# Ledger of designs, part 70: designed miniproteins, single chains

Each design is a single chain, and the fold is of that chain. pLDDT is the mean over its residues in the fold that is shown.

## One batch from the design tools (miniprotein)

Design m2415
Fold by ESMFold2-Fast:
Structure m2415 (fold): chain A 77 residues (1-77)
Amino acid sequence: MAPRKLVVITGEVDPEFFKDAEIVITFPEQLPLIKSPSVKKIVVLGEEPEELPELKAEIEFVPKEQALEVVERYSEK
């Protein structure tokens, strides 16, 4: 199904901010903040963190240089 809401997290953020998010784009250090069951996919801008959240979401790691392209890609889909 088409995603309902895309959220980009580039720093500290209130967990309520992505309550309705289905796709989240974030940095590795922000990954533990993503606890919403609505999230279907997480795109991590950078290297793998030591601990991944226990979400059923698909996790993808991409270079930080592609941050803008990744945001545009998921905003369109």
Scores: mean pLDDT 64

Design m2416
Fold by ESMFold2-Fast:
Structure m2416 (fold): chain A 57 residues (1-57)
Amino acid sequence: SFQKRLEEKMKAEQERIRAEAREQMKTLSPKDQVRLGARMLAEQGEVFLKTRKEIRK
């Protein structure tokens, strides 16, 4: 279904983005690594939740 395909695509994209960010984190301080990780999670969550909300309206 559309829902399953969307979930699979989102998961694959998130994994790719996380891998790229992890490479960047190798040169960052521990506190900057935590901040970057938190920001990326929040950003992904906001986009996903907004999209889900729009679909349900």
Scores: mean pLDDT 70

Design m2417
Fold by ESMFold2-Fast:
Structure m2417 (fold): chain A 81 residues (1-81)
Amino acid sequence: MARRERAIAALFRRSGGKLTRQQAEEIVDRLYRELEEIDKRIDELNELLEKHKDDLDLQIDAGVEMVELAVRRTVILKELE
């Protein structure tokens, strides 16, 4: 909750008055939801990699998806600062 309020306040300052409070809240809530979904998917990919250590094709495909998710996660975390 305290983190959410700080993220909303930071987004207001960055917007220079272009966003309403409701719009800022909706954006922050969407970003937190997306972050939760990304973290869940990364956990699923880590479990798949652990179970299928000898499957090279799966290791490559899961590795690529994990890198893409890690980049998106970093962008979202920066937006929430």
Scores: mean pLDDT 80

Design m2418
Fold by ESMFold2-Fast:
Structure m2418 (fold): chain A 108 residues (1-108)
Amino acid sequence: SDKEIAKKLAELTLSTIEKNVELFKELGGRVPSEEEIEQFKKIIKELEKKKDIASLTMAHYYVGLTWVLPKAESVEEFKKKLLDFFSRLFKLSDKEIEELAKKEGLEK
């Protein structure tokens, strides 16, 4: 089930990006570069392979809420950016942020 859920979340996230890129072209907004899109797709595929449902879900919500691709060179950097964004959005305490960072292997 986790493999199927991860696959569907990855597919949904990538489909949302394609639709948002087309809509932004029509509206004359900032469109992500092809390099940014390819890097994002690579990160999403790595998360799918790891069956990281939590990070895939957060990525899907991030794209849906911001219409921006989180720029990251690695899965670790990507997770840090998502954690930072949602910590601000949900007004998480320092303790909650530390516990989430530890769970995801994101330490200083």
Scores: mean pLDDT 75

Design m2419
Fold by ESMFold2-Fast:
Structure m2419 (fold): chain A 84 residues (1-84)
Amino acid sequence: MKGYVKIDNTKGLTEEELAELFAKHGFTPLEIEIEDGGVIPGGKTAYVEFETLEEAKEAAKILNGTVLKGNKLFVTAAESKEDL
């Protein structure tokens, strides 16, 4: 079953920079999409698809609270994009 990750506070970051962050920690996301909105007004949220829910959960656990280019990332995993 596929897993999904939501990353809040991604304004000013690119999908390539997020992919590099995941790769640095040994993760290989299938897709990364940066969208408007999330919990921060005028912010950006990234949605990431993984081949397995287990990989998504591990990625969220390891990367939550990571600072990338001054952005503190808030990372949550779920079984469905609708549950994020």
Scores: mean pLDDT 79

Design m2420
Fold by ESMFold2-Fast:
Structure m2420 (fold): chain A 64 residues (1-64)
Amino acid sequence: GPDVEAARKALEAGRVREAVFLLSDYLAKSTFTPEVLALPVEEQLRKVIEAYEATGGGTGVIEP
């Protein structure tokens, strides 16, 4: 699966496309709330990283 730590570093460096690629498996397993879907893409990716760091990579709802 994608390396969440590597995705975080890519996002911090402004490499959004690289972060999306690294998070592709986690994105496929994530459910987004309407509030999160209203955020900029970079913020949405940050929320995915936070959720998977907190849960150890489980499928989950991405909250605001």
Scores: mean pLDDT 74

Design m2421
Fold by ESMFold2-Fast:
Structure m2421 (fold): chain A 91 residues (1-91)
Amino acid sequence: SVEEIIKNKDVEAAKKALEELLSKLDKYGMLPSGYDSQDLFDLSLFLLEQGEEEFLRKHAQKILDGLEVWHIKAAVLKDPELLKVLDFLVS
């Protein structure tokens, strides 16, 4: 699970899980049923905190597409962790 990957600080498993989620995004940045957009955010934040900037920049557009709805929510609710990920990806 994504929670166990983050808890164990398994960077390799986190990268694979993020790429799997990104492969499931449709043209509108939506994940199918059975996948959670929260996992996309949690993995992106974890990888940013682990210093995996090169990997995140490689996937930045896909991550931004998948987080578009959370971008609007974060701007309204001032979620500092989500804003941290979004600010990095747009820089």
Scores: mean pLDDT 74

Design m2422
Fold by ESMFold2-Fast:
Structure m2422 (fold): chain A 70 residues (1-70)
Amino acid sequence: SLEEILENLKKEYEKALQDFAEKHRETWLKRVKDYREKLKAEYEKDGSAKQIIEDRKAFEEVVERAKKLE
């Protein structure tokens, strides 16, 4: 599901914080943006507006995790 994808992104990003933090931060932020755009398009075709709103909040949480790298 969409939520599983977001959870996996969070897990992978938090693991990157233990490794080369600065290098991985930019990489994961870019991937999060790509996924956000992709999922938005999918939901506009098959999902509902409520699902899109929930997706946005989940992505913002992933981005906030990335900010903690600093």
Scores: mean pLDDT 68

Design m2423
Fold by ESMFold2-Fast:
Parts: sequence; structure tokens; C-alpha cells
Structure m2423 (fold): chain A 95 residues (1-95)
Amino acid sequence: SVLSDEEVFEEIKRVEEEMDEAIKAGELSPAQAEQWEIVKKMVEEGKSLEEILKELAKYYLEQYKKVLTPEEVKQLEEQLKKMLEANGTLEFVLK
């Protein structure tokens, strides 16, 4: 099912709370902490939710490129593009 803009906004608030708790607990890797700082900066710059989701999807693809074959990377890029264009949801990115 497609999430509403209100549901997506509530999900972002939950993620902010979870990320702040994870940072306090030292549970985030340096790469995850850096990604979160990038998201915070984008929010401060007034980027749209869609733009933030696209940047997060690109970040995850770059991490997967380190362990996947070029063929598997292309499949993930196609799936991510399809998910972002079809639903605009955070579910895939925040798993």
C-alpha cells in the first residue's frame, strides 16, 4: 500500500528519534553517523522528502557496490528507482 504524506512525515520523526538514541548508545557505525549528518543538513537546506529519499537510496547503493557484482548493482538500481517513483515511501530505505 502507498503511504500518505502524513504517514511518511510521522515515519521520519520516528527515525530521527531512533537515530538519536542509537548515536547516544554508540550503536551507529561511522558511515551511518555520517549519513545521518548528511540527512540533517539536507533538512536544514529545505530539501524535499523526495530529494532526501533519493540521496539515501544512492548512499545505500554505494555501500552495496563494495560487496555486490556490477550485475547485482544494476538490479538494485532498477528496483530502487521503481520503488521511489511508484511509492515515494521510506520503507525500503529505513529497513
Scores: mean pLDDT 60

Design m2424
Fold by ESMFold2-Fast:
Structure m2424 (fold): chain A 84 residues (1-84)
Amino acid sequence: NIVEEIIKLIKENASIDEIIEFAKKAYENMSPSQYTSESIRAIASDIEGKPETLYDAVSALIEAAKKDDRKKIEEYIEIIKKMS
């Protein structure tokens, strides 16, 4: 699935630009249940909050990619690497 493919790209040390491109394409094809959840948006906006699950981290990365927030994308890539 889309979450597993993003994790695979990160584990294979794909370029940040490749990860961004894939995340943007993934967003276009995601079902509603795979979109950034309310809890993930809360975590992303919370000064203390980091994603608790790998799914939450990937969803936050996709949201950051939609906004072209490169710094947040880099942060979430590192979180995913640590969690996986």
Scores: mean pLDDT 67

Design m2425
Fold by ESMFold2-Fast:
Structure m2425 (fold): chain A 85 residues (1-85)
Amino acid sequence: SLKEKADEYYKKGIEAEKNGDLQTAVDYYRKAGIYYEEAGEYDKAIESFTKALRLADKLGDKERVPQLIGDLLRAIGNKIDAELA
């Protein structure tokens, strides 16, 4: 399922972060967030994008920071829409 794929990428993000592979961790957390969002798991998507954003910011990644801000804002909007519908 999409949620199972998201859980796998999230776990890979944690392992990459523990190994000091912070750029790889950003990519895995972002992929987890995308699959959580597609699964309607908006809280987990927000958490995943937030972890990716924190690491990308720490790395000074000028390309991924604005991308992840966009991802996070979209996921928050989708959560609000789902709760207000």
Scores: mean pLDDT 89

Design m2426
Fold by ESMFold2-Fast:
Structure m2426 (fold): chain A 96 residues (1-96)
Amino acid sequence: MLEEAVRLLQEFIEEISKITDEEERERLIRKYAEELAKLLPRERLEEDLLAILDRIGFSYPLGERLRSGDFSVHPTDSPLVQDLKRLLATLRELLG
């Protein structure tokens, strides 16, 4: 199930980067928050996903980098990239 959570988060990042429609964006946030809540019973999953959305915007190529498996945090990474890498690293550690 945690492998599924990592996959869903990566898919969320990829899909949200393509969306220009506000209604579709809200739908994706709710859908991914609900799916993640099934796997990880965390409060404020919607807030976590909204924070990710707000930081990414539509043009950030983060999804491509994350698919490559590069989750190591580097001091030169932007705060957004550091936060997303830490979140994904935490989920991956729970998988191990």
Scores: mean pLDDT 57

Design m2427
Fold by ESMFold2-Fast:
Structure m2427 (fold): chain A 70 residues (1-70)
Amino acid sequence: GSADVRAGIAAARAGDGDGALALLGRASKTSPEELRRASGKELGDMLIAGGATEDEADAAGTALAVAGAL
């Protein structure tokens, strides 16, 4: 849900890529391994399918890329 997306974005911005992928995996109902292999568009689509907004999905993709988790 949106709470797990926000927590995942915060973890990624703090440099915790593994924690971010775990939280975003819970939000999207996917594994952290699958998210790590996803392109930015695929990641966004999975998060939206899990209940994230377009803005939350964009912020999550950017934060993960900056943290080096993608």
Scores: mean pLDDT 74

Design m2428
Fold by ESMFold2-Fast:
Structure m2428 (fold): chain A 90 residues (1-90)
Amino acid sequence: SAEVARLRAELAAALAALASPDPAERIAAVRRATALAKRLSDLAPKEVAREELERVLDALARAAADPDREAALTASVGAVAVASLLAVLK
């Protein structure tokens, strides 16, 4: 659907923003990616949702190593949330 394609494009942009030099932008990107992962888990076909959620989990797990403490903690919480979505994905 056009909506799923839009959400995937927004997710790609959020994941790219994890590379921002600004820790506030990286924190916002983690929160955006986590929210978009939830929407994709609800709206996308199962195989598309699983692929995108696995990408988000991978990216957030790496972001948990962030030198900024708040960004690292935000990414760790986001990774747990996305892992939980993957575990219940039908």
Scores: mean pLDDT 90

Design m2429
Fold by ESMFold2-Fast:
Parts: C-alpha cells; structure tokens; sequence
Structure m2429 (fold): chain A 83 residues (1-83)
C-alpha cells in the first residue's frame, strides 16, 4: 500500500512536469496497479518487482515513448524502495 501510494505520487509528479492531464495519467497508472493486484491475489508467489516489470512491458507495447519513460522512472523508484 505504501509503495503503491509512492509510485502513484511519483507518476503524478512526472505527469505534472510533462504538462499531461493528471487525472488521465493517474487513471492509467491505477489501471496497471489494479491489474498487478489482481494477479497477486490469484498467484500469491509472484514477486512484486516482477509484476511491476510485466506491467512496464505491457505499457511499452501499447504506449508512446513518453509514457514508457514515465513507467521506467516508476520502476526505478520501486527497485530503490525494494533494495
């Protein structure tokens, strides 16, 4: 929960710096986190870091380069917090 809140806060900050709508960026980020939470509930053994990496890979497949860069920043923060 704390990590999730920090990642969301970071996503908001990145969106603000890029001039993107905060609501749209936050909603898209929440959708990815909700999908990870669903996967974690069904497959408890899945590592959180690995789940985040999968979400980032999906974002890279369907999003533009700016959105991908934002998710890479979020992943970097998550890895620092998990280290």
Amino acid sequence: DLLRALLRAHARLVAERRGAPLEEGERRFEEILAEEEKLAAEQLPVPFEEALARAAAEARATEDPATVASFEEVLALARELLA
Scores: mean pLDDT 58

Design m2430
Fold by ESMFold2-Fast:
Structure m2430 (fold): chain A 78 residues (1-78)
Amino acid sequence: GTHRLLVRMVRDRKTGTLTIDVEDLDSRQYGRGEVKDMDLHDFKEKLSKLSESLEVISESRTDTREELVLRLTLPRAP
């Protein structure tokens, strides 16, 4: 089996803070993290290396923020 995650990443362009919201679509558990000085697309590339599939649900950019919403499929741990 696989785990499905919904990941919402928002980068504040003024502070450089990347906020990461993760929802496990199978268990409905929710988590939040923050990372400083990381590019949103660099983080996406790291997630792609860990996932069996990665789908871009939405992407938006304004003068103050960047947002990327991803659906990931992770392999189930044995």
Scores: mean pLDDT 78

Design m2431
Fold by ESMFold2-Fast:
Structure m2431 (fold): chain A 58 residues (1-58)
Amino acid sequence: HMEEEAKKLYEEWKKKIDSNPNLTKEQKERGLRGLELAYNDATGEQVRKEIEEEKKKK
């Protein structure tokens, strides 16, 4: 399903970006932020619920 596929894709790309020696630290951080936004858009409903749980915990 979309959420499951998006999570797997996100984790794969996150590892590729983090381990890519041709990217600067700034490029890695920017890439990870963009990837995180894309992942949150794809899984927005689920992530939103989990964020609300965290707010209750502090």
Scores: mean pLDDT 68

Design m2432
Fold by ESMFold2-Fast:
Structure m2432 (fold): chain A 100 residues (1-100)
Amino acid sequence: SVEELIKELYEKDPELTARLLAALRVDAPEEEIRRLAEELGLNEEEVELLREFVRSRSITELSKALKEAAGEEFVKLFMREYIELDSEIGLELIKEGIER
């Protein structure tokens, strides 16, 4: 299942897994998503399964699912990465919008 894949990825690299899921949730640039996925050893089909999982759920539903998969600390890691990436992407889009 997708939940088992998430648990396995978390056990391999919790911080990188949280960052990938956050990047998929905020719809980060595809190059960034590919880089993170390659570091975790994921193929394109696995990335699309994770993308659907994180984007088809509300933040509340996603938090519950992540807590069930790997516990409360994973939810905290995910939320930290989510807030940070959302802020960084927002800043880059503002800079590009002003210059174009």
Scores: mean pLDDT 79

Design m2433
Fold by ESMFold2-Fast:
Structure m2433 (fold): chain A 73 residues (1-73)
Amino acid sequence: MEEVKKLREEADLLYGQGQALYVQGGKLKAEGAKSTPEEAAKLNAQGEELEAQGEELFRKGEELKRKAEELEK
């Protein structure tokens, strides 16, 4: 059961990190909308990269959560 708790805590940590990256990416895109077209393109690219990283962390978190559920059975 200690391993299950650790997996859930790791999943929660990954979800938190993913959310932070997603929010940061969204802010960069919002700043891009207020900037020159050249800076908007750069900020949008950076924002998309952060959002993609956040999505990857969400996937890893889901995998760990699923593994924890299997161990509880």
Scores: mean pLDDT 83

Design m2434
Fold by ESMFold2-Fast:
Structure m2434 (fold): chain A 60 residues (1-60)
Amino acid sequence: MSIDELIESVLESFELLAKTVSREDQERMRDAMVSWLKRQGVPQSRIDELNKKLEEIIEK
């Protein structure tokens, strides 16, 4: 899986799951996904971009 495909999969999964859980759980999921992506070797710039999108979903 490419880095772009990995980021898209994480974003889509988060959007679907976030609607079914509390804001507190959404923040925990975001932190877990970000930490996992760092361990997969995804560049920090791509993680920052994804994190901004995840934060927009949480604040919505």
Scores: mean pLDDT 79

Design m2435
Fold by ESMFold2-Fast:
Structure m2435 (fold): chain A 94 residues (1-94)
Amino acid sequence: NQVSDFMNIQSIIIAQGIQAGASMDQMVDRFIAYMQRQGYSLQQIIDINQQIIAQINQNIADSGVRTPTTDRIIAFNQAVIAAARRRIAAQAAA
């Protein structure tokens, strides 16, 4: 299950990043680099991160529960999508 695998890796990177005092951009770059080493394309990373956001938003809608941790995970996935899109645009311009 690609969504569960992505969420597990995100949890590890975010936890390690916070402990190390890393910026959002540093954690995002580490996540994208890790997923690319696992064989995922930038477009696949975008698609899976969009699925994660959709699933989290649906869970919030169904439960009515929203936490700072949930907001951080959404923000992280949005930052990953933005960074991956910028990298695709840069590759297309080369």
Scores: mean pLDDT 88

Design m2436
Fold by ESMFold2-Fast:
Structure m2436 (fold): chain A 91 residues (1-91)
Amino acid sequence: SDLERAKRLLEEAIRLAEQGKVDEAVRLFQEGVRLAIKATTDPKVRLELEILEGMMLLEIGVLDVAGSSDEEKAKAVKKYTEKILELVKSI
């Protein structure tokens, strides 16, 4: 299902973030979130997924402008991916 694929992509995004592979982790994160949004029928869950995705992308953008390390960016990706994965598991 799209939901099970979303969970697998989000779990892999966490693993890539833990390896410092920021760009790959962000890509899988976005793919997983899109599948989760497609799979949910609850408008409140959809809105929360969209807000969490937006917050992660904003934080990464701020870290990029600040010249932050890949480790700091990876930490942000992992933080938001774990929040989204918890929400997706509640569906």
Scores: mean pLDDT 88

Design m2437
Fold by ESMFold2-Fast:
Structure m2437 (fold): chain A 96 residues (1-96)
Amino acid sequence: ELVEKYAEEIRKLGEELGVKDFGDTLAEAIRKFYEGEKTIELPEDVAKALREAIKKMYKENITPEELAEKYKDVDPRLALAAYAISALNKLFKEKE
């Protein structure tokens, strides 16, 4: 239900980033996390970018809206991906 909505947004990000399997790779990594794995394996470039985006968000107490605007010049797609992953992780945490 909610997961399907986020899956569509992740799919769009994959198309804009020019990576065919980006959305599928993220979905699979998130599913493994739900299955019991605490570590999410992503391509190094994607993992670094997402980690830095999340790190800056927490360090500067930036809201999701401010994060999207701040990364507008850098790459708003990465900010959106970080937000989507954060939202999905929250949903998985509520189940367990």
Scores: mean pLDDT 52

Design m2438
Fold by ESMFold2-Fast:
Structure m2438 (fold): chain A 92 residues (1-92)
Amino acid sequence: STVTVKKLSDTTLQVTATGGPGESAFLVLGLDEDGRIVGQAVVAPGETKTITTPEPVSHVLVFALDAEGRVVGYSGLHSLSVGETLTLTTQP
Protein backbone atom coordinates (compact mmCIF):
# COMPACT_ATOMS: atom_id res chain seq x y z
CA SER A 1 0.00 0.00 0.00
CA THR A 2 1.05 3.61 -0.56
CA VAL A 3 0.26 6.98 0.99
CA THR A 4 1.05 10.12 -1.04
CA VAL A 5 1.71 13.27 1.03
CA LYS A 6 2.02 16.68 -0.65
CA LYS A 7 3.08 19.71 1.39
CA LEU A 8 0.95 22.59 0.05
CA SER A 9 2.20 25.14 2.62
CA ASP A 10 4.05 25.19 5.97
CA THR A 11 0.75 24.30 7.69
CA THR A 12 -1.13 22.30 4.99
CA LEU A 13 -0.69 18.69 3.82
CA GLN A 14 -2.72 16.87 1.15
CA VAL A 15 -2.83 13.11 1.74
CA THR A 16 -4.06 10.39 -0.64
CA ALA A 17 -4.13 6.75 0.49
CA THR A 18 -4.15 3.52 -1.53
CA GLY A 19 -4.83 0.55 0.76
CA GLY A 20 -3.68 -3.04 0.52
CA PRO A 21 -5.04 -6.30 1.99
CA GLY A 22 -5.49 -6.08 5.78
CA GLU A 23 -5.28 -2.25 5.82
CA SER A 24 -8.50 -0.35 6.64
CA ALA A 25 -7.17 3.14 7.43
CA PHE A 26 -3.99 5.22 7.67
CA LEU A 27 -3.12 7.42 10.63
CA VAL A 28 -1.08 10.35 9.29
CA LEU A 29 0.88 12.47 11.76
CA GLY A 30 2.44 15.86 11.06
CA LEU A 31 5.34 16.79 13.34
CA ASP A 32 7.26 20.01 13.92
CA GLU A 33 11.08 20.33 13.98
CA ASP A 34 11.15 19.29 17.67
CA GLY A 35 9.18 16.08 17.00
CA ARG A 36 5.91 17.38 18.48
CA ILE A 37 2.70 16.23 16.84
CA VAL A 38 1.05 19.36 15.38
CA GLY A 39 -1.60 17.62 13.29
CA GLN A 40 -3.15 14.24 12.60
CA ALA A 41 -5.79 12.63 10.42
CA VAL A 42 -7.21 9.21 9.69
CA VAL A 43 -7.41 8.65 5.92
CA ALA A 44 -9.35 5.77 4.34
CA PRO A 45 -8.14 3.81 1.27
CA GLY A 46 -9.12 5.76 -1.85
CA GLU A 47 -9.62 9.00 0.15
CA THR A 48 -7.86 12.35 -0.36
CA LYS A 49 -7.78 14.49 2.80
CA THR A 50 -6.34 17.91 3.66
CA ILE A 51 -4.64 18.33 7.05
CA THR A 52 -4.30 21.89 8.37
CA THR A 53 -2.01 22.46 11.37
CA PRO A 54 -1.67 25.40 13.83
CA GLU A 55 2.15 25.21 13.53
CA PRO A 56 4.59 24.39 10.68
CA VAL A 57 5.05 20.73 9.73
CA SER A 58 8.65 19.52 9.24
CA HIS A 59 8.10 15.75 9.24
CA VAL A 60 5.41 13.16 8.58
CA LEU A 61 4.90 9.57 9.58
CA VAL A 62 2.12 7.12 8.71
CA PHE A 63 0.71 4.08 10.51
CA ALA A 64 -1.39 1.53 8.62
CA LEU A 65 -4.34 0.30 10.72
CA ASP A 66 -6.44 -2.85 10.43
CA ALA A 67 -10.24 -3.06 10.85
CA GLU A 68 -9.82 -3.16 14.66
CA GLY A 69 -7.56 -0.06 14.70
CA ARG A 70 -4.37 -2.05 15.35
CA VAL A 71 -1.09 -0.89 13.80
CA VAL A 72 -0.05 -3.27 10.98
CA GLY A 73 2.46 -1.04 9.16
CA TYR A 74 4.73 1.99 9.58
CA SER A 75 6.29 4.40 7.03
CA GLY A 76 9.18 5.69 9.14
CA LEU A 77 9.75 9.40 9.77
CA HIS A 78 10.17 11.56 6.63
CA SER A 79 11.01 15.25 6.17
CA LEU A 80 9.28 17.25 3.41
CA SER A 81 9.46 20.78 1.98
CA VAL A 82 6.70 23.05 0.63
CA GLY A 83 5.72 21.83 -2.86
CA GLU A 84 7.32 18.39 -2.26
CA THR A 85 5.32 15.17 -2.79
CA LEU A 86 6.33 11.99 -0.93
CA THR A 87 5.08 8.51 -1.81
CA LEU A 88 5.35 6.45 1.37
CA THR A 89 5.01 2.68 1.74
CA THR A 90 4.05 1.06 5.06
CA GLN A 91 6.04 -1.94 6.30
CA PRO A 92 5.17 -4.42 9.13
Scores: mean pLDDT 83

Design m2439
Fold by ESMFold2-Fast:
Structure m2439 (fold): chain A 75 residues (1-75)
Amino acid sequence: SRMAEGLARADSGAGAAAGAWEAGKAGVLEVRILGGDHNSREVEVTLPDGTVVRFPRLPGPELARRLAELVATVS
């Protein structure tokens, strides 16, 4: 697949609404929603140092705030 334009950016939506600062400064994180139990939902974040952090499922803005703090902590 060879492209030149159209895929250079992806700021439509997330960057404009959630905050472009996070998209550009978040770094590399793996975020996964854990299922297992039907009544137990948690968000698992794997930090670049290999540390795994779990916390309750949060709405977008709250989750973004937590992720920003985690990134700052692992610096």
Scores: mean pLDDT 53

Design m2440
Fold by ESMFold2-Fast:
Structure m2440 (fold): chain A 82 residues (1-82)
Amino acid sequence: TQAALDAALERLRKALEKAIGKENADSTVNYLRGLAERSADPAAAVAAIQRAADLIEKNPTPETYIKAVDEAVRALRADAAA
């Protein structure tokens, strides 16, 4: 589970780095890691992060980044409440 989360976050970090630069990518990944580690459903948390990475990899723009990160945050917060 932890290894899967680490792999998903590393994939997201690489995608974000191309879209928003290294410092912003690291900050975003650290924020999402904190949310994922507090999730009641670790598998759903990994899936949410992988979905964000998929979206950004397909279209590495600031608009896609904002949408993908917002969706990941909402999914991670919903899992914490379930």
Scores: mean pLDDT 78

Design m2441
Fold by ESMFold2-Fast:
Structure m2441 (fold): chain A 76 residues (1-76)
Amino acid sequence: MREKLDALREAIEARDLAAVEAVLRSFTSVEERDAAGVFLLTLVSDPELARQLAAALRARDYGTAARLAIEAWEAR
C-alpha cells in the first residue's frame, strides 16, 4: 500500500500524466482505491477541483483523475 502511494506522489510531483494514470490503475481492491482517493483529496485546497477529482475517481476515469491530481499539486 504505502509503496503504491509513494509511487503515486512521485508521479504527480514529476507531472508524469501516464505514470499517474498507471499507478491509479494498479489500485485494484476497495481498500487500495479508498486509500488512493483519501490521499489525492488531501492534496486539493480548491473545492471545485476536489469535486471534479472525486467524480473522476468514482467513474474510474483515471486519465481525468491523473490530470486533475497534477493540477491540484500545481495549485499548492
Scores: mean pLDDT 79

Design m2442
Fold by ESMFold2-Fast:
Parts: structure tokens; C-alpha cells; sequence
Structure m2442 (fold): chain A 92 residues (1-92)
């Protein structure tokens, strides 16, 4: 489970170079790991996020702030994966 979150973190760090940004990514990683999601739940959240359009990503990010526990962590992973895919497409 942690390996998938670390992989997502490494991909995000290619677009985030500031110390504050790196610290924010580490804080989000800790929140996600603390929620205790299973590997399959993390994989499904990443796949869902990568299929999202920008409006869906924004909504997932909003829901992550309002929702606690495992469900909130899933929304955060979906938003991060969707944001990352958009950044990777712009960089290509």
C-alpha cells in the first residue's frame, strides 16, 4: 500500500520543487497512510482519478476536505492522480 503512495509522491515531486510544496505532499501522504486503505482501494482510487476531467478533480479535492477517514483519503488520492495526469499531459 505505502509503495503505491510513494510512487504517486515521486511523480508529483517532478512538478513540485519548493520546500513548502514537498512538505505539503509529505503531510498528505501521512494522512492517507493513517486512514488505513488497502492496496486494492488505493489502486482503484488512482485509476478513477486518472479518468477524471478537471471539474471532477476539483470536486474530489473539495470532498476530500469535507470527508474524514477512508472515504476522504480516497477522494484525496483521486484528486492527486487526476491533477498529476493533467500535469504529465501538459509536460508531454
Amino acid sequence: AEELINELKERLLKFVTTENGKKAIDAEKEKILKAGLEKKEIEEAIKKGEKMDPDEVAEASRLARKTKGKEGAKYRIMAAAGELKLLEEIAA
Scores: mean pLDDT 79

Design m2443
Fold by ESMFold2-Fast:
Structure m2443 (fold): chain A 85 residues (1-85)
Amino acid sequence: ALTPEQLATLNALLEELYRRIAAIAAQSDLSNPADRKAFYREVRAAIREFIARLEAAGLGESPLVARLLEVLREEEAQLEQLIAQ
């Protein structure tokens, strides 16, 4: 189980990721194919940075965080497919 301090760190990083993705979405015209691809690239970059920050914080060894990382890696793969289309 995560300590209260580790859980607080995880929650802060998740809130930052959520706000970053929301800001990217607010600035994107998703009806435009070029802007949709740019959106997918920016969201992928945000996910990659979030993963790196979780690893740097030493949280990656937690089973809960390991499952979250698995889901995020699947999201990253899906975004790469959307960019390739």
Scores: mean pLDDT 84

Design m2444
Fold by ESMFold2-Fast:
Structure m2444 (fold): chain A 83 residues (1-83)
Amino acid sequence: SEEEFKKIKEEFMKEVQELVKEFLEEAKKNNKSQEEIDQNLQRMQDIVNEAMEEFKKAKTVEEAKEIAKKSLKKLRELVEEAK
């Protein structure tokens, strides 16, 4: 449903915000260079942009959930690399 798609996108964006925050905290804690931080923020933005485009093409709620899971996994991997 339209409401279910909206909730998936809203939850996805909330989790993205928390992961970006965690990434920045971990990167600063581990004295990552500004260049490394900027490069990884760009990679995170590219992942989010790709997910938002894929959401527009998703035909089912299940497809939207898989897009969110896949993209969040990639974002979590970038956070772990900052540790």
Scores: mean pLDDT 87

Design m2445
Fold by ESMFold2-Fast:
Structure m2445 (fold): chain A 76 residues (1-76)
Amino acid sequence: NAGSKKRQADEIRNLAKTLLDEATSMVNSLRRQGKLWGDRIGEKNQTALNQGADGLTNNANTLVSDLNNIADRISS
């Protein structure tokens, strides 16, 4: 059933979008906290928060790409 496959593919794409949106929100929160706490936590801890944010961004982009590729194969 082509309609069923398209619906499942669209659901996977929506989950990938939600994952990216939530990861972006978390990244922005981590970077903002690093700036707000900068004077209290010091440069090393602020750098560690930024590195964690960068890691989350890279992992989220990889997962989103993988999920979209799966959705594309299902809808083909």
Scores: mean pLDDT 84

Design m2446
Fold by ESMFold2-Fast:
Structure m2446 (fold): chain A 64 residues (1-64)
Amino acid sequence: DFEKIEEERLKLAEEKAKTEYTEEDIEDMKKVFEERYKSMKEETESVKKLKEMLERIIKAYKES
């Protein structure tokens, strides 16, 4: 199931945010994600997923 693989990868990114990522890594990631979905013409399901991924990664980092 492709969606399960994507969710597992996101969970791995959350764990890395807790253990490996620095504040600079999180800020850079935020900028990259913001540039990507801000450049999109409309809010699609892909954009919503990107926003959810970024928020979950940031939350994991802050809670670690």
Scores: mean pLDDT 72

Design m2447
Fold by ESMFold2-Fast:
Structure m2447 (fold): chain A 80 residues (1-80)
Amino acid sequence: MTLEELLEEIGELIEKLQNGEITLEEAKKRIIELIERYLESETDEKLKKILEKFKEDLKKAKTLEELVEVVLDFVRSLND
């Protein structure tokens, strides 16, 4: 899985959540599983730290709005 593929799959899950096709807990679980799968092959220590923080922040999100903010913060971290 590439970073581009990870971001695309996360985007699809957020769209499904916003459309009411999946629950918040299902979206969080699926995104965390995608991150864990990506981390198995990642060697960049900075990117690993960003992804581990994203995973922990996702676990703390209790609303759709909080989840969207966590995803936006993750995308901003990738541009630093």
Scores: mean pLDDT 83

Design m2448
Fold by ESMFold2-Fast:
Structure m2448 (fold): chain A 60 residues (1-60)
Amino acid sequence: MAELRERRRALLLEIAREMETLPMEKAQEFVERVNAAMHIKDPAEAVRQLEEILAEIRAA
């Protein structure tokens, strides 16, 4: 739990930094996806979803 919690925190920080480079419309889209990932009860699955979101932001 502690390790996954730290990974989630690090991913959220990276996502927040990357979203600052996006236009408002795209940032809103990713905010909604991050919020959905935060509702996942399995911490490993939540981390996986956040990693996918970060990769998509960086590819955009």
Scores: mean pLDDT 79

Design m2449
Fold by ESMFold2-Fast:
Structure m2449 (fold): chain A 96 residues (1-96)
Amino acid sequence: SLKDILRAIGLVLRLIGLLLDAEKIKKEAEANPEDIELLEKKLEEIEKILEEAKELLEELKKIPEAPESLIEHAEEIVKEIEKIKKEVEELLEKAK
């Protein structure tokens, strides 16, 4: 239904917003690669973003008529956020 499609689009737009927030966190972490306290805080922030992104993906998958292309795009967004988390974790490990 149109309602289900619009709901699916809304969830993907929210996921894009979370990816943009994750990219900002990555840039802040990369700008301060030796600041352990800041990197730990940025890791906590990205972990919360990733958890919300995974919840939105599960909500999207529950929509009966969600286009497969939107689900695939949402899965790629979650993977990109997971990649950003790993990059922040690697910066923190190198700073220790």
Scores: mean pLDDT 89

